Designed miniproteins, single chains, continued (2). Designs and how they scored, part 85

Each design is a single chain, and the fold is of that chain. pLDDT is the mean over its residues in the fold that is shown.

## One batch from the design tools (miniprotein)

Design m7135
Fold by ESMFold2-Fast:
Structure m7135 (fold): chain A 61 residues (1-61)
Amino acid sequence: MTDEEIGQLVRDAVAALEAGDTERADKLIEEMAKQLGISVEQARRAVRTVRTHRAVDAAEA
């Protein structure tokens, strides 16, 4: 899997969380964990970090 595909999974998971679709977000996080060979907790942490960074950027703008 490419870094671009991984980035797209993260963006889709963040978008699902913003839409309130927690079931879709959880599925995307699990898929990311499987594809990267990391734990679901690590994948969840990565998505949370991206979401927090975007929230800070939006608040500054």
Scores: mean pLDDT 73

Design m7136
Fold by ESMFold2-Fast:
Parts: sequence; structure tokens; C-alpha cells
Structure m7136 (fold): chain A 60 residues (1-60)
Amino acid sequence: SMMERRRAAIDTAAKALAAGMSEETVRAMLKRVFGLSEEEAEEVIREARRRVAEGLAKQA
């Protein structure tokens, strides 16, 4: 489903960003692997960044 694909995309993006991959590379991957539009990829990256930031805050 679209919802399942979006959740998988957010999880994948969060892991990639946490591993130090650039937002540009993650965006390209999301568009090619998950078939997301530019707008959808931007929304996924925004959500993924929030999750990564929360994880970093827990480490501080």
C-alpha cells in the first residue's frame, strides 16, 4: 500500500541519514527505489531528519 511504502521510505531515509549519507543521495535513492516524486521525497526526508535529530538528542 502507499502507506506501507511511505513508512518503509521514511525508515530507509532515516537509517541512511544517520549513517552519514547526504540528503541529495537519499533523495535520489527514494525517487529511484520507492518511485517517489520530488515532493514526496522532500516530505520523507523532513520526517527522517526529525527522527535522526530525536535520536541524537537522546545521546546528548
Scores: mean pLDDT 80

Design m7137
Fold by ESMFold2-Fast:
Structure m7137 (fold): chain A 67 residues (1-67)
Amino acid sequence: SLEERQQELILQARIGIKEAEELNDEEAKKLFEEALRLASDPNATEQQVEEAERLLKEGAKRLKEKR
């Protein structure tokens, strides 16, 4: 469901924000914060959830390249 996808995105984005802060990666942190914002909207559309998933993936990819 859309609600289950939003809850998973919120959890993953919060983890990503903490990891980005630990690595001092401002750009990755911004990607995860935007994903969290979009996923936390109770009126989020399917397209907004897909955008949040895209931003989460970009943030995660960026952190992998820095490790």
Scores: mean pLDDT 86

Design m7138
Fold by ESMFold2-Fast:
Structure m7138 (fold): chain A 73 residues (1-73)
Amino acid sequence: MEELIALAKQAQEAFDAGDYKKAAELYDQLARLALEAGDLRMAGVALFARGMAYKKLGDEEKAKELLEEARAL
């Protein structure tokens, strides 16, 4: 639980700093760990935020896939 919160904070800080590549990587790690822990809410948040990071990077196709996955959770 504490590890998921720490990753979410680091990912958010990277996103706010405009480092969308780092944010996407941290949100990917957060989504994987959250799914392994059964935390579907945190997994959904991480997938949505990762989608937004890819949208900022111009990868609209990957952003769309991640946002649809987040909606399913």
Scores: mean pLDDT 82

Design m7139
Fold by ESMFold2-Fast:
Formats: C-alpha cells, structure tokens, sequence
Structure m7139 (fold): chain A 64 residues (1-64)
C-alpha cells in the first residue's frame, strides 16, 4: 500500500539495497526491534547516515 511504498522509498533514499529494504520492512511488520536495528546498521554500513536509517525505520513501523 502507500505506506509500504513510502517506507521503501525512504530506505532507498538512505542508501539501502533491496535486501536491507526487505529486512527493514519485515522487521517493522513483525515488531522485531533487533531486526530493525540490524537493518539500520546495514544502511549505515552502505554509506547512509544514522538519521536517514532511523527515518527509514520509522516509516517501516508505520507501514507494518
């Protein structure tokens, strides 16, 4: 839906690859805080900022 599309767009803007985007959305849907943190760390490792990773995580929680 629109919330999922917005969350995917935010994660891509943060520099996430498709694997990181799918992991982040799955963790958000499952209320998996450990998985959300792991996906955010992957985004930072790929060159995204912590702020961008956190924004993508917030969008994924709204989508879940």
Amino acid sequence: GPAEAAARAAARAAGADEAAIDSLLTAGKNQDSVGMRAAAERIVALGGSREQADRAGAAANVAG
Scores: mean pLDDT 80

Design m7140
Fold by ESMFold2-Fast:
Structure m7140 (fold): chain A 55 residues (1-55)
Amino acid sequence: SSAETMRLVALAEMRRAGLSEEDIAAVEAAIDESPMAGGRLAGEKIAAHEAARRA
């Protein structure tokens, strides 16, 4: 329940932030292997995307 909910929330946040489907798929795969690593990767990709859009 909680793990699936966290995954769905992360996917929704990444799509809302405007990440590519390829980046989203990479994060989803990382979550399947390690929820902690997947969460960190999601944050990093969102931050990088936001920074690039501001540059």
Scores: mean pLDDT 78

Design m7141
Fold by ESMFold2-Fast:
Structure m7141 (fold): chain A 73 residues (1-73)
Amino acid sequence: AAELARRVAEEARRAGVPDAEVARQALAALELASRHPSAEVRARTAALAAALAAALELSPEQRAAIEAAVARA
């Protein structure tokens, strides 16, 4: 998860996508995954989002939002 998250962050930066937008997409993915019937999908998405939050330069508010969403998965 951590290695994949770092790779995603690096590719987004090369594509000119801001860290804030990557975080917003991660939150959207967590929200979708929270409604998924598979516990495995929810757990994997939560782990990836947590690792991605650690790799991104986020505001305290954005980091807290991802952490809250991860706790709900």
Scores: mean pLDDT 75

Design m7143
Fold by ESMFold2-Fast:
Structure m7143 (fold): chain A 56 residues (1-56)
Amino acid sequence: PEVTHYSAEEARQRLLAGLPPAAADARASGDQDTVDTLIEEARRLGAEELAEEIRK
């Protein structure tokens, strides 16, 4: 298998998949700072729709 752009995209997808459960845990703990950090991380990864989903 190729390990160039494919590997970078796979890593991005794995990071994105971890953001919603991390945000849910932070919300349950009342940790707004972590929620804000996860929203910024989603935006940094170019996932504005996911950032909006976490914000809700």
Scores: mean pLDDT 75

Design m7144
Fold by ESMFold2-Fast:
Structure m7144 (fold): chain A 79 residues (1-79)
Amino acid sequence: MREEALKLAEEAAELAKKGMEAYKAGNYEEAIKYLEKAIELVRKAAEIAREGGDEELAEGFEEAARRLEELKKKIEKEK
């Protein structure tokens, strides 16, 4: 369970990195799509961690999801 949550978080981090690269290149639509997928994966990781009894890990993933959502909203305002 914990390994599954960590794997999803790693996938989300890679997608967030691609989203930031797209944003820096001026590809706002692509950046938003990558960030949306990253948010979905990290929220799923938080849910799996919580179901496994790891509240600290779940809180960490929820914080990461909030930061990605804030970043997405900032990029959307630049459209």
Scores: mean pLDDT 83

Design m7145
Fold by ESMFold2-Fast:
Structure m7145 (fold): chain A 66 residues (1-66)
Amino acid sequence: SNQEKAEQILKLADEVEASNPEAAEQLRKAAEYVAKGDYEGAGEAIQKARDLGATEAAKRASELVA
């Protein structure tokens, strides 16, 4: 479900919080978009997390929303 995907993205945000809090914030925004069914908004937020250096977490989040 969208809620289960959002929960997985929130776990990815928690994993990067200490090293990259700005990317973690973008992943939390992505989780909110996914929970609402807004996959375009989620994709944009995931790309921002990638641009902020959270490449691995952004890759995993992208796999969850594909």
Scores: mean pLDDT 88

Design m7146
Fold by ESMFold2-Fast:
Structure m7146 (fold): chain A 80 residues (1-80)
Amino acid sequence: SELDKLIEELEQLAKEYIEALKNGDRSKFEEALRKMAEVIDKINELKKKATPEEQKRIDLKLQSIYTKVMDEIDKLRKEI
C-alpha cells in the first residue's frame, strides 16, 4: 500500500541520516532530515484515513524507526 511504501522510504532516509551524522556530512544530513520531515507529514495525513488496525501497525513501525534514530543520536552525543 501507499503507507507501506512511505514507511520503507522513511526507513531508508533514517539510515542515510544516521550515516551522514556519523560521517559529519552536514549537507547530506540536512537533506535527509528535510526529506524525512516530508515523508512523515505524508504518513500522518494518510494515517488519518486509515482504520484503527492500520493506524496501530503504522504507529509500531514509526516507533521502531524513532527509537533506532534516537539510540544512534544518543550514542554519538555521549561518544561511548
Scores: mean pLDDT 82

Design m7147
Fold by ESMFold2-Fast:
Structure m7147 (fold): chain A 71 residues (1-71)
Amino acid sequence: SVEERIEKVAKLVELIKEGKLEEAEKLVKENNLSEIEIETAKAIAERSDNLPEKIQKLREELGLEVLPYPE
């Protein structure tokens, strides 16, 4: 249901804010979240705490692009 999906997006926002990226990717895979839902969660996290700026700097130092999740 739409309500259930919204709850998952809210949980994803929390995980992104906490920097729990592996758990966030697991949530995305287990609940088959769409690109729109993922981007919405990222946008909310960015608005709330500037966490994406910190993540970008870490990725820049490590040269990381995408973390693959096994299916």
Scores: mean pLDDT 66

Design m7148
Fold by ESMFold2-Fast:
Structure m7148 (fold): chain A 64 residues (1-64)
Amino acid sequence: MDEEIRRLAERILELEKAGDEDAVAAILEGLSHSPKEVLEKVIEELKKVGASEKVIKEVEELLK
């Protein structure tokens, strides 16, 4: 169970709700260097926590 990835998804959601676009962008920048397997798990956890379609699509762009 990847509890760390779930916590990351929850943090992204909280930062987005707070309107901290710079902090969200910094996390996505870090994720751009992650393995595809990790990015796929982040997308699944973002969907489970109810993150916005915008954030989910931004992480999906990193899977290119």
Scores: mean pLDDT 79

Design m7149
Fold by ESMFold2-Fast:
Structure m7149 (fold): chain A 97 residues (1-97)
Amino acid sequence: MDAQSLEALELVGEADRAYKAGDPEKAAELYREAARREGEFTGFLSLNLARALEKAGKLEEAAEIYRELAKRYKELGAENLAKVFEEEAKKLEEKIK
């Protein structure tokens, strides 16, 4: 578990650097790999993935992640935050039409 968590953190750092360097598609790939190594999509990791996908023009995939975030935060009782993610997903869905 610890070794995979450290590898996931290294991948997150690499993904953040790729995103800032103007390679959001590479960033999205690295965030997905980090999530697989941790065996989960944390709220922070999922949000970073959604932002990278949106920047890469993968709006349908980004909207799906925002909907998953909305569902998760609603289950945690964070209704206001869940609504923000629902609105973000809807905004992206309207762009792809």
Scores: mean pLDDT 78

Design m7150
Fold by ESMFold2-Fast:
Structure m7150 (fold): chain A 78 residues (1-78)
Amino acid sequence: LEKKLEELEKELLELEKKLKEAKTKEELEALKEELEKLKKEILELMKTLTDRKLILRAIGLILRAIGLIFEIELRLKE
């Protein structure tokens, strides 16, 4: 479970890097879809967790994903 959470955290970091390099509206829309999928995956994993520290870590990753999605939405509006 901790290893799976670490893998999802690494996926989030890769999407964050791609967002920094994204230049087109199509790239931003694709990244938003990937972040929404990752957020759902983290939420599903969180439902299986019983360790408080792992649950808090999962919540942190979800909040970070939400922040990146909002950043994309702001960039798409501009």
Scores: mean pLDDT 83

Design m7151
Fold by ESMFold2-Fast:
Structure m7151 (fold): chain A 59 residues (1-59)
Amino acid sequence: GEFEELLKKAEEKIEEMKKKLETLSGVNRLVGEHELEEAERLLKEGKETKDLEILKKAL
């Protein structure tokens, strides 16, 4: 369903963000780590609540 499709996209986005972090250094890496932590938090909340709006924020 729509939830499963968004979940897959959010997980793929987080994987891409992790790969990008390996190419970053200094302040840019620190900002990237913060953005990744926020995306992972939203993904967890979206999974727990089954809320499509929260899951979309992880994208």
Scores: mean pLDDT 82

Design m7152
Fold by ESMFold2-Fast:
Structure m7152 (fold): chain A 90 residues (1-90)
Amino acid sequence: MSEEEKELAELRRQIAVAFSLAEKKGLTDEEIAERAGVSKETVERMKKIALGLEQVSLETARKYVELLAKALGISVEDLKKITEENLKKA
C-alpha cells in the first residue's frame, strides 16, 4: 500500500468517526450540512466515502475532514486523535 493509500484510508476513518460523534450529539444530516457550510448532498457523499462506496481524492478527503471537524466544533487534530484512540480500542 502506498503512503497516499494509507493517508486516504486514515482520512476515510476520520470521516466515519466524525459522523459517529455527530450521531452521539444528536445532530441530523441537515444540521451537519448547515454547520459545515455544505449541501445535504455533500453530507450524503461524505457518508458514502466513509463506507468505501465512492472514490475520493486526498485533497477532497482532507477538505471533508476539515468541514466535519468545524461542524463538530473541534479541531482536525482533535478528530485525528479521537480516531486513533478508537482504532486502539477496536
Scores: mean pLDDT 84

Design m7153
Fold by ESMFold2-Fast:
Structure m7153 (fold): chain A 88 residues (1-88)
Amino acid sequence: MKKEKAKELYKKGGLLLMEGKFEEAIKKYEEAIELDPEYSLAWTGLGLAYFLQEKYEEAIEYYEKALEIDPSNEDAKRLLEEAKKKLE
């Protein structure tokens, strides 16, 4: 049940990001992570919410956390490289 609820919160976070509601999206991803701290995609979503607000250092931290949990997370790898380029 907790993992299923975490997935639903992750989906809601994604919808809120598409609407530009970054603070609300962050809250949904944080709630998902509280329920399932190993949910790599939720950490990636949190990073993306910070990236879209031009908070690149915070985005990098969350993408690195996603990759610690799941080294095969291709979205986190791609987004991490994009965020690093923004700081160059």
Scores: mean pLDDT 88

Design m7155
Fold by ESMFold2-Fast:
Structure m7155 (fold): chain A 92 residues (1-92)
Amino acid sequence: MKAKIRLKVTEDPDAELKVTLKDPNDPALREAVGRILDILREYQERKGLYFDGEIEVDHAEAARKVAEELRKHLPTLQVGDELEIEAEVPEP
């Protein structure tokens, strides 16, 4: 099971992130994606950057790994940059 984020850094305030959850009614998946969105929002406010792209979440733990990796890469991004992060967790 995995989580994936694909972002393009833009100056367009109408830039949109599309979110796909494997189970949209799972509160753990909703919380995990919310953390990713919060991280992106903090960087939008600090740098005046916007993000266009997609977030796909199959598993909450994979999404947490994506969030940790995202925090490392966001400070280095400039307008026009693209970022793709994928994390996997082994099936039980």
Scores: mean pLDDT 81

Design m7156
Fold by ESMFold2-Fast:
Structure m7156 (fold): chain A 62 residues (1-62)
Amino acid sequence: MELPPATRVTVETDGLRTNSLADETRRALLRIVSEEVAKAKSLDEVAAISQAAAERLREAAA
């Protein structure tokens, strides 16, 4: 009896219908972050990429 995290993502996406620009930016940033993390050669680089991406996503969500 566990609610899948996807349910929360869907609810948030529905709430962002009035802020389609923020949703588009968030999706684009997530794709870029995934690619950059895959190319990272060290854990320190991954941590730096993750922090920068989290800040960008937080700003886009605001």
Scores: mean pLDDT 63

Design m7157
Fold by ESMFold2-Fast:
Structure m7157 (fold): chain A 99 residues (1-99)
Amino acid sequence: MPSKAEILTAGVGELSRLLTRLRDLARGDPAAQAAVERLYDLLDRAIEALSAGDVEKALETLREMLALAREALPGLSPEQQAVAEEMIATIERTIEEAE
């Protein structure tokens, strides 16, 4: 079984890819762009925590990302929602596997 740090690192890598796709879909949508920028800030904090060996802080930050993604979801276009739902599922699986 991979370590908690390995699970979180893989999850963060997948989230980075999904968030980049969501950013591309958010062009011309200021509300979606604002949500994407906040999600990038949280992703950067999770990466920083993992780099410092702080697994618990990384998990806490992923829970904050999950809450923000869920809150933003109803205001997104159908194409943006599809990517955001994949991000939500990825965060949920990453937290479950790491805990």
Scores: mean pLDDT 85

Design m7158
Fold by ESMFold2-Fast:
Structure m7158 (fold): chain A 70 residues (1-70)
Amino acid sequence: ALAELSGLALAALTLSREQQEAALAEAEAALASDLSDLPDPEAIRAALERARAALRAALAGDHAAARAIA
């Protein structure tokens, strides 16, 4: 659901650093793949892009920016 996708980035920020690094790798791999076979691929892409941006900010130590993106 869109509500679940909209919470993806925020949920990712609750993970440990190791899990955040794994989640970032998974999000980048998913964004590099063909998402057209998934239900609502544009919503999934947008959620993954937000999660990627939030995780990158968090891993760089900018937790305020990460929360603002999520």
Scores: mean pLDDT 73

Design m7159
Fold by ESMFold2-Fast:
Order: C-alpha cells, then structure tokens, then sequence
Structure m7159 (fold): chain A 87 residues (1-87)
C-alpha cells in the first residue's frame, strides 16, 4: 500500500498535470493569448511538472510536491496574465 506521503505527492502531480493541460488547451483555442510572456510561463509550468514526475518516480515525495506546486503557481500567473488581457 502506498504511504500517505506518496498519495499526497501523486495528488499534487495530478493537479499540476491538469492545470498545465487546461493552460495549454486555453492557448491552443485562443492563439491571440499565446504571447511570449504566456508561452514562457507555460514552458516553466511544463518544466516543473516534468521535475515533479521525475521526483515522484524516484520516491522523492517532498520534492515531487514542491515541484508540482511550482508548476501550479506558474499556471496561476499565466491565468492572471490572461485575465489582464481579456479585461
């Protein structure tokens, strides 16, 4: 049975993956929002998801959670940037 820490890491990584997928899909359907700034934030979010998955696979659950949270933070920054452009 997975530990509670492993479960928390799996949930964090799943949420990060969903957040990045939503951001990527938003920019795909609204290419006018795919500015250099929004693409850089998406790239950083994707890079942190990759690091979170790598840490999770290695059993480094604390590192997986930290990297997943950074990915989510970058998707939030991207969402704020999009809101500013749509207002």
Amino acid sequence: KPSEEEFEAEVAVALALISVAIAQNTLKHHPELATPESLELLKKAQDYVDKAIEALRAGNYEEAIKNAQKAIDYTRELGKLIDEKLA
Scores: mean pLDDT 86

Design m7160
Fold by ESMFold2-Fast:
Structure m7160 (fold): chain A 68 residues (1-68)
Amino acid sequence: LPELSEEEIAEIKKLVEEGKRALEEGDVETALKYYEEALKLAQKAPADNVQARAAIHDLTKEIEKLKK
């Protein structure tokens, strides 16, 4: 699909929120799991999907920071 559906965008946002919550609780492993799941969903979109590209960029940056 060339565009992410509203449901897919909402799911990505929910996974990011769950990841942030886990990080606030000090659970880096759980936070990484949620961020990686959100990244996988965003990566299913084709390369010309602007929303997916933005999500991939933000999630990749966050995951790299946490894996340091």
Scores: mean pLDDT 74

Design m7161
Fold by ESMFold2-Fast:
Structure m7161 (fold): chain A 80 residues (1-80)
Amino acid sequence: GAKELAEEAIKYAKEATRAALAGDLEKAEEALEKAEEYIEKLRELVKENPDDEEAKKLLLEAEIELGIARIALGVAKLIA
């Protein structure tokens, strides 16, 4: 369901952020790809269930964490 997809996406996005901050760019990229896969599945679920406000909130929370991870990885790559 939407909750499980969001929990996995947020988990991997946070793992990507932590890996990027630790300078482990390979681990950060792998975790980011997994987060993006779960978010894409969640986006499809939201698209099929447009009246599910809880699923939309979960997607927004997951996309915020993904955005943080992308910024962290981008900064880490620039200073590497």
Scores: mean pLDDT 89

Design m7162
Fold by ESMFold2-Fast:
Structure m7162 (fold): chain A 117 residues (1-117)
Amino acid sequence: SVTLTESGGGTFKEGGSVTLSSKVSGLDFSKATISWYRQRPGQPKEFIASYDPSTKGVLLNPLYVGRVTISADVANSTAYLDLTNLKLEDTATYYAQATTPDGSVYWGSGTTVTVVK
């Protein structure tokens, strides 16, 4: 009954930018913490950032400082991840994750970003 649907993936040029979104359904978005992860081919899943709509608090992985912005549209239950200065290494499937106050964890199906020269 809970779903996260990512979109915004595709093929992008090195040095460009992309905005990814995750539409969340079946839970109270204002009480969930939304986190973004990526999985590069042959690599483990990597944490990028989290957003708490109740506090507007943001936690960023230091490796992404200056390149990543996380935000949310609470009224539309949608989380956003903005990536700038795209590198070939940003080629990955990107996932949103929701954590609810009871400790339940829900994953989206992902959206794939391919970065080319």
Scores: mean pLDDT 89

Design m7163
Fold by ESMFold2-Fast:
Structure m7163 (fold): chain A 60 residues (1-60)
Amino acid sequence: MSDLELLAGVARLAEEVSGIALPDPATTPREEVKAALRRAVSSLDDEQRAEFAARAEALA
């Protein structure tokens, strides 16, 4: 239950940091959300990716 909400929060965080729109985890298969998330994170600079990871941990 919390896994989907956590994934949603992480996806929205990546969306905010990268500026790339990501699908909603609630209506999108987890596999597609994970793929989109990896794509967005790969588009980030090392510093932005580190901040994203730190904020994602705080989100949990």
Scores: mean pLDDT 74

Design m7164
Fold by ESMFold2-Fast:
Structure m7164 (fold): chain A 64 residues (1-64)
Amino acid sequence: MGTQARVAIHELKKHRGLSDEEIEEIVKLVEEGRFEEAIELLMERGGLSRKQAEGAVEAIKAGL
């Protein structure tokens, strides 16, 4: 996984309280091209705005 994805994951764990299991589910959705579902999970469980969730998905995509 690239540096951008690793940084985004670290921030989600530390600042948003996402579990390792939730992170793994989100990464899997991004790998499968299911970006809308990944965005919705980040908003619902991480408390991210839509724009923040889109940025996190983009960082994970860039790091794959």
Scores: mean pLDDT 78

Design m7165
Fold by ESMFold2-Fast:
Structure m7165 (fold): chain A 65 residues (1-65)
Amino acid sequence: SAAETAREIAAREAGVEPSDELAARIAAQAKAGRGDGTGALLVTELGASAEQASRATRALLEALG
């Protein structure tokens, strides 16, 4: 699923483990092509650094957008 893909990418690129609900929210932002929204969730909800969030957001947009 898109949520499973988002969870795997967040773990690999940012070292963070979103809940199923948060993974679905991240996947929805990425599928909509919303890089800013995707990155904001990684930083504000998961505590990813700006560098981690940037890498994860790029990978999420490539996989899901």
Scores: mean pLDDT 86

Design m7166
Fold by ESMFold2-Fast:
Structure m7166 (fold): chain A 60 residues (1-60)
Amino acid sequence: EEEERRERERLRRELAREAAEKLDEIAKEFVIELTRKGRLTEGGYQLLTEEEQKLVEEVK
């Protein structure tokens, strides 16, 4: 039981990491698309991470 519980927790952490990575990729693609379409607001830009802001600057 203890080993099964640890394995379950480990799998849950792995799934959470994969989900976070996929969400981050989708968010970056969305930010790039908004920038290209000229729909990214100044307020939206300020809410972005530094890495995402660099992507916006490169796409502009």
Scores: mean pLDDT 72

Design m7167
Fold by ESMFold2-Fast:
Structure m7167 (fold): chain A 61 residues (1-61)
Amino acid sequence: SNIEKGNELAKKAGELAKQGKAEEAKKMADRGSEYFLKAGDPGAAATIRGFGYKEAEKAAK
């Protein structure tokens, strides 16, 4: 489902951020957000994007 795909991409974004791959993490967060938007859940989309971007910001240090 779109929700399952969004969750998979959100996990991938977190893993990439942990590896210091900030740009890839942001791209995965954006993709995950798109799947949540497609599922009709803009709140989840905003949450996943926000977390992904914060984790990527930490990785960029």
Scores: mean pLDDT 78

Design m7168
Fold by ESMFold2-Fast:
Structure m7168 (fold): chain A 62 residues (1-62)
Amino acid sequence: LAEKVVERAEELAEKYKDDEEVVEEARYAAELARTGDPTKVAAAAILLVGIETSIEWGLPVR
């Protein structure tokens, strides 16, 4: 699971490289997932869903 979350976060950062906020949030999610802590991995997965939803709906990622 952690491995897939990191991969998805890195994919988002590459795809939206021109959006600094998306890149920062995606990298933060990748860092959480890399810890291997189940709670942090779950938090990272939720954060990625939030980033993807914000992009999809044209909302600010923060």
Scores: mean pLDDT 76

Design m7169
Fold by ESMFold2-Fast:
Structure m7169 (fold): chain A 68 residues (1-68)
Amino acid sequence: MPTLEEILEELKELIEKLVKEGLSKDTVILAARSEVHYYKETNPSITDEQAEEILKELEEYIEKLYKE
């Protein structure tokens, strides 16, 4: 099973790709939320608390990318 750090890194890579493709910040945030939800549903070892922590880190990362 992927670790929380591996999931976070994979999702950050996806976010960078979506930003480079010219998608809006709101669209990228929705994509990130959908991907975290998918990981949680397919990996029952991931808790709600862990999924929330990943989402918080990703939303902060997205905000930083759109400031540039």
Scores: mean pLDDT 79

Design m7170
Fold by ESMFold2-Fast:
Structure m7170 (fold): chain A 59 residues (1-59)
Amino acid sequence: MEELEKLAKELEERVKKYKGSGLTQSMADIARRAAEGARKGGPDETVKLVKEEMEKLSK
């Protein structure tokens, strides 16, 4: 899914700006859980989770 790849790339860029903060650690953990879900057969679930995290960073 090209959308998933794009979101993952943007998420990594956001994480770079906030590296060294507690938020970065939390986001990494959430991303791993989402990736596990997608590997089992839930890519749409992963996209939803990533979008939510990006919205939190935007605000």
Scores: mean pLDDT 61

Design m7171
Fold by ESMFold2-Fast:
Structure m7171 (fold): chain A 71 residues (1-71)
Amino acid sequence: MAVVTGGTADPAAGGLTAEQVARATEASRLVADALAGKMSLEELRARLRELGLPEETINEMLAGVEASHAL
């Protein structure tokens, strides 16, 4: 059977820790501040990296902000 028991709680596996939820909430606040023009995209990137978000997630969030600024 294709069953794996590993030490990684992955969001794609349907499990989030309270720390991951708090991190996602803070990231959403940072994105909102960037959308409101309260911080630069470079500052947003740095802040998201400080939160320990995956580079994939950071790039996706930044792309959303950039798309909003291009309207």
Scores: mean pLDDT 72

Design m7172
Fold by ESMFold2-Fast:
Structure m7172 (fold): chain A 77 residues (1-77)
Amino acid sequence: MKEEADKLYKEGVEAYSRGDYERAAQLFEKAANLYEKIGDYEKAARYYQFSADAYEKLGDTEKANEYRKRAEELKKK
């Protein structure tokens, strides 16, 4: 589980560096979901923030706000 999440995060970083913000957002979201399932809420929140930043680059402000809110809620756990 953790190894799969780490791999998704690395692929997301590579996609982001290439300007593929849609792919990056999806990969960061998948990594965040896996960390949330294993109870690592700190990493889950961080990766939801990365997904939000990628959506912001796409001009998708609604999705960016949704994932930022999700990250803040997880930080409270």
Scores: mean pLDDT 83

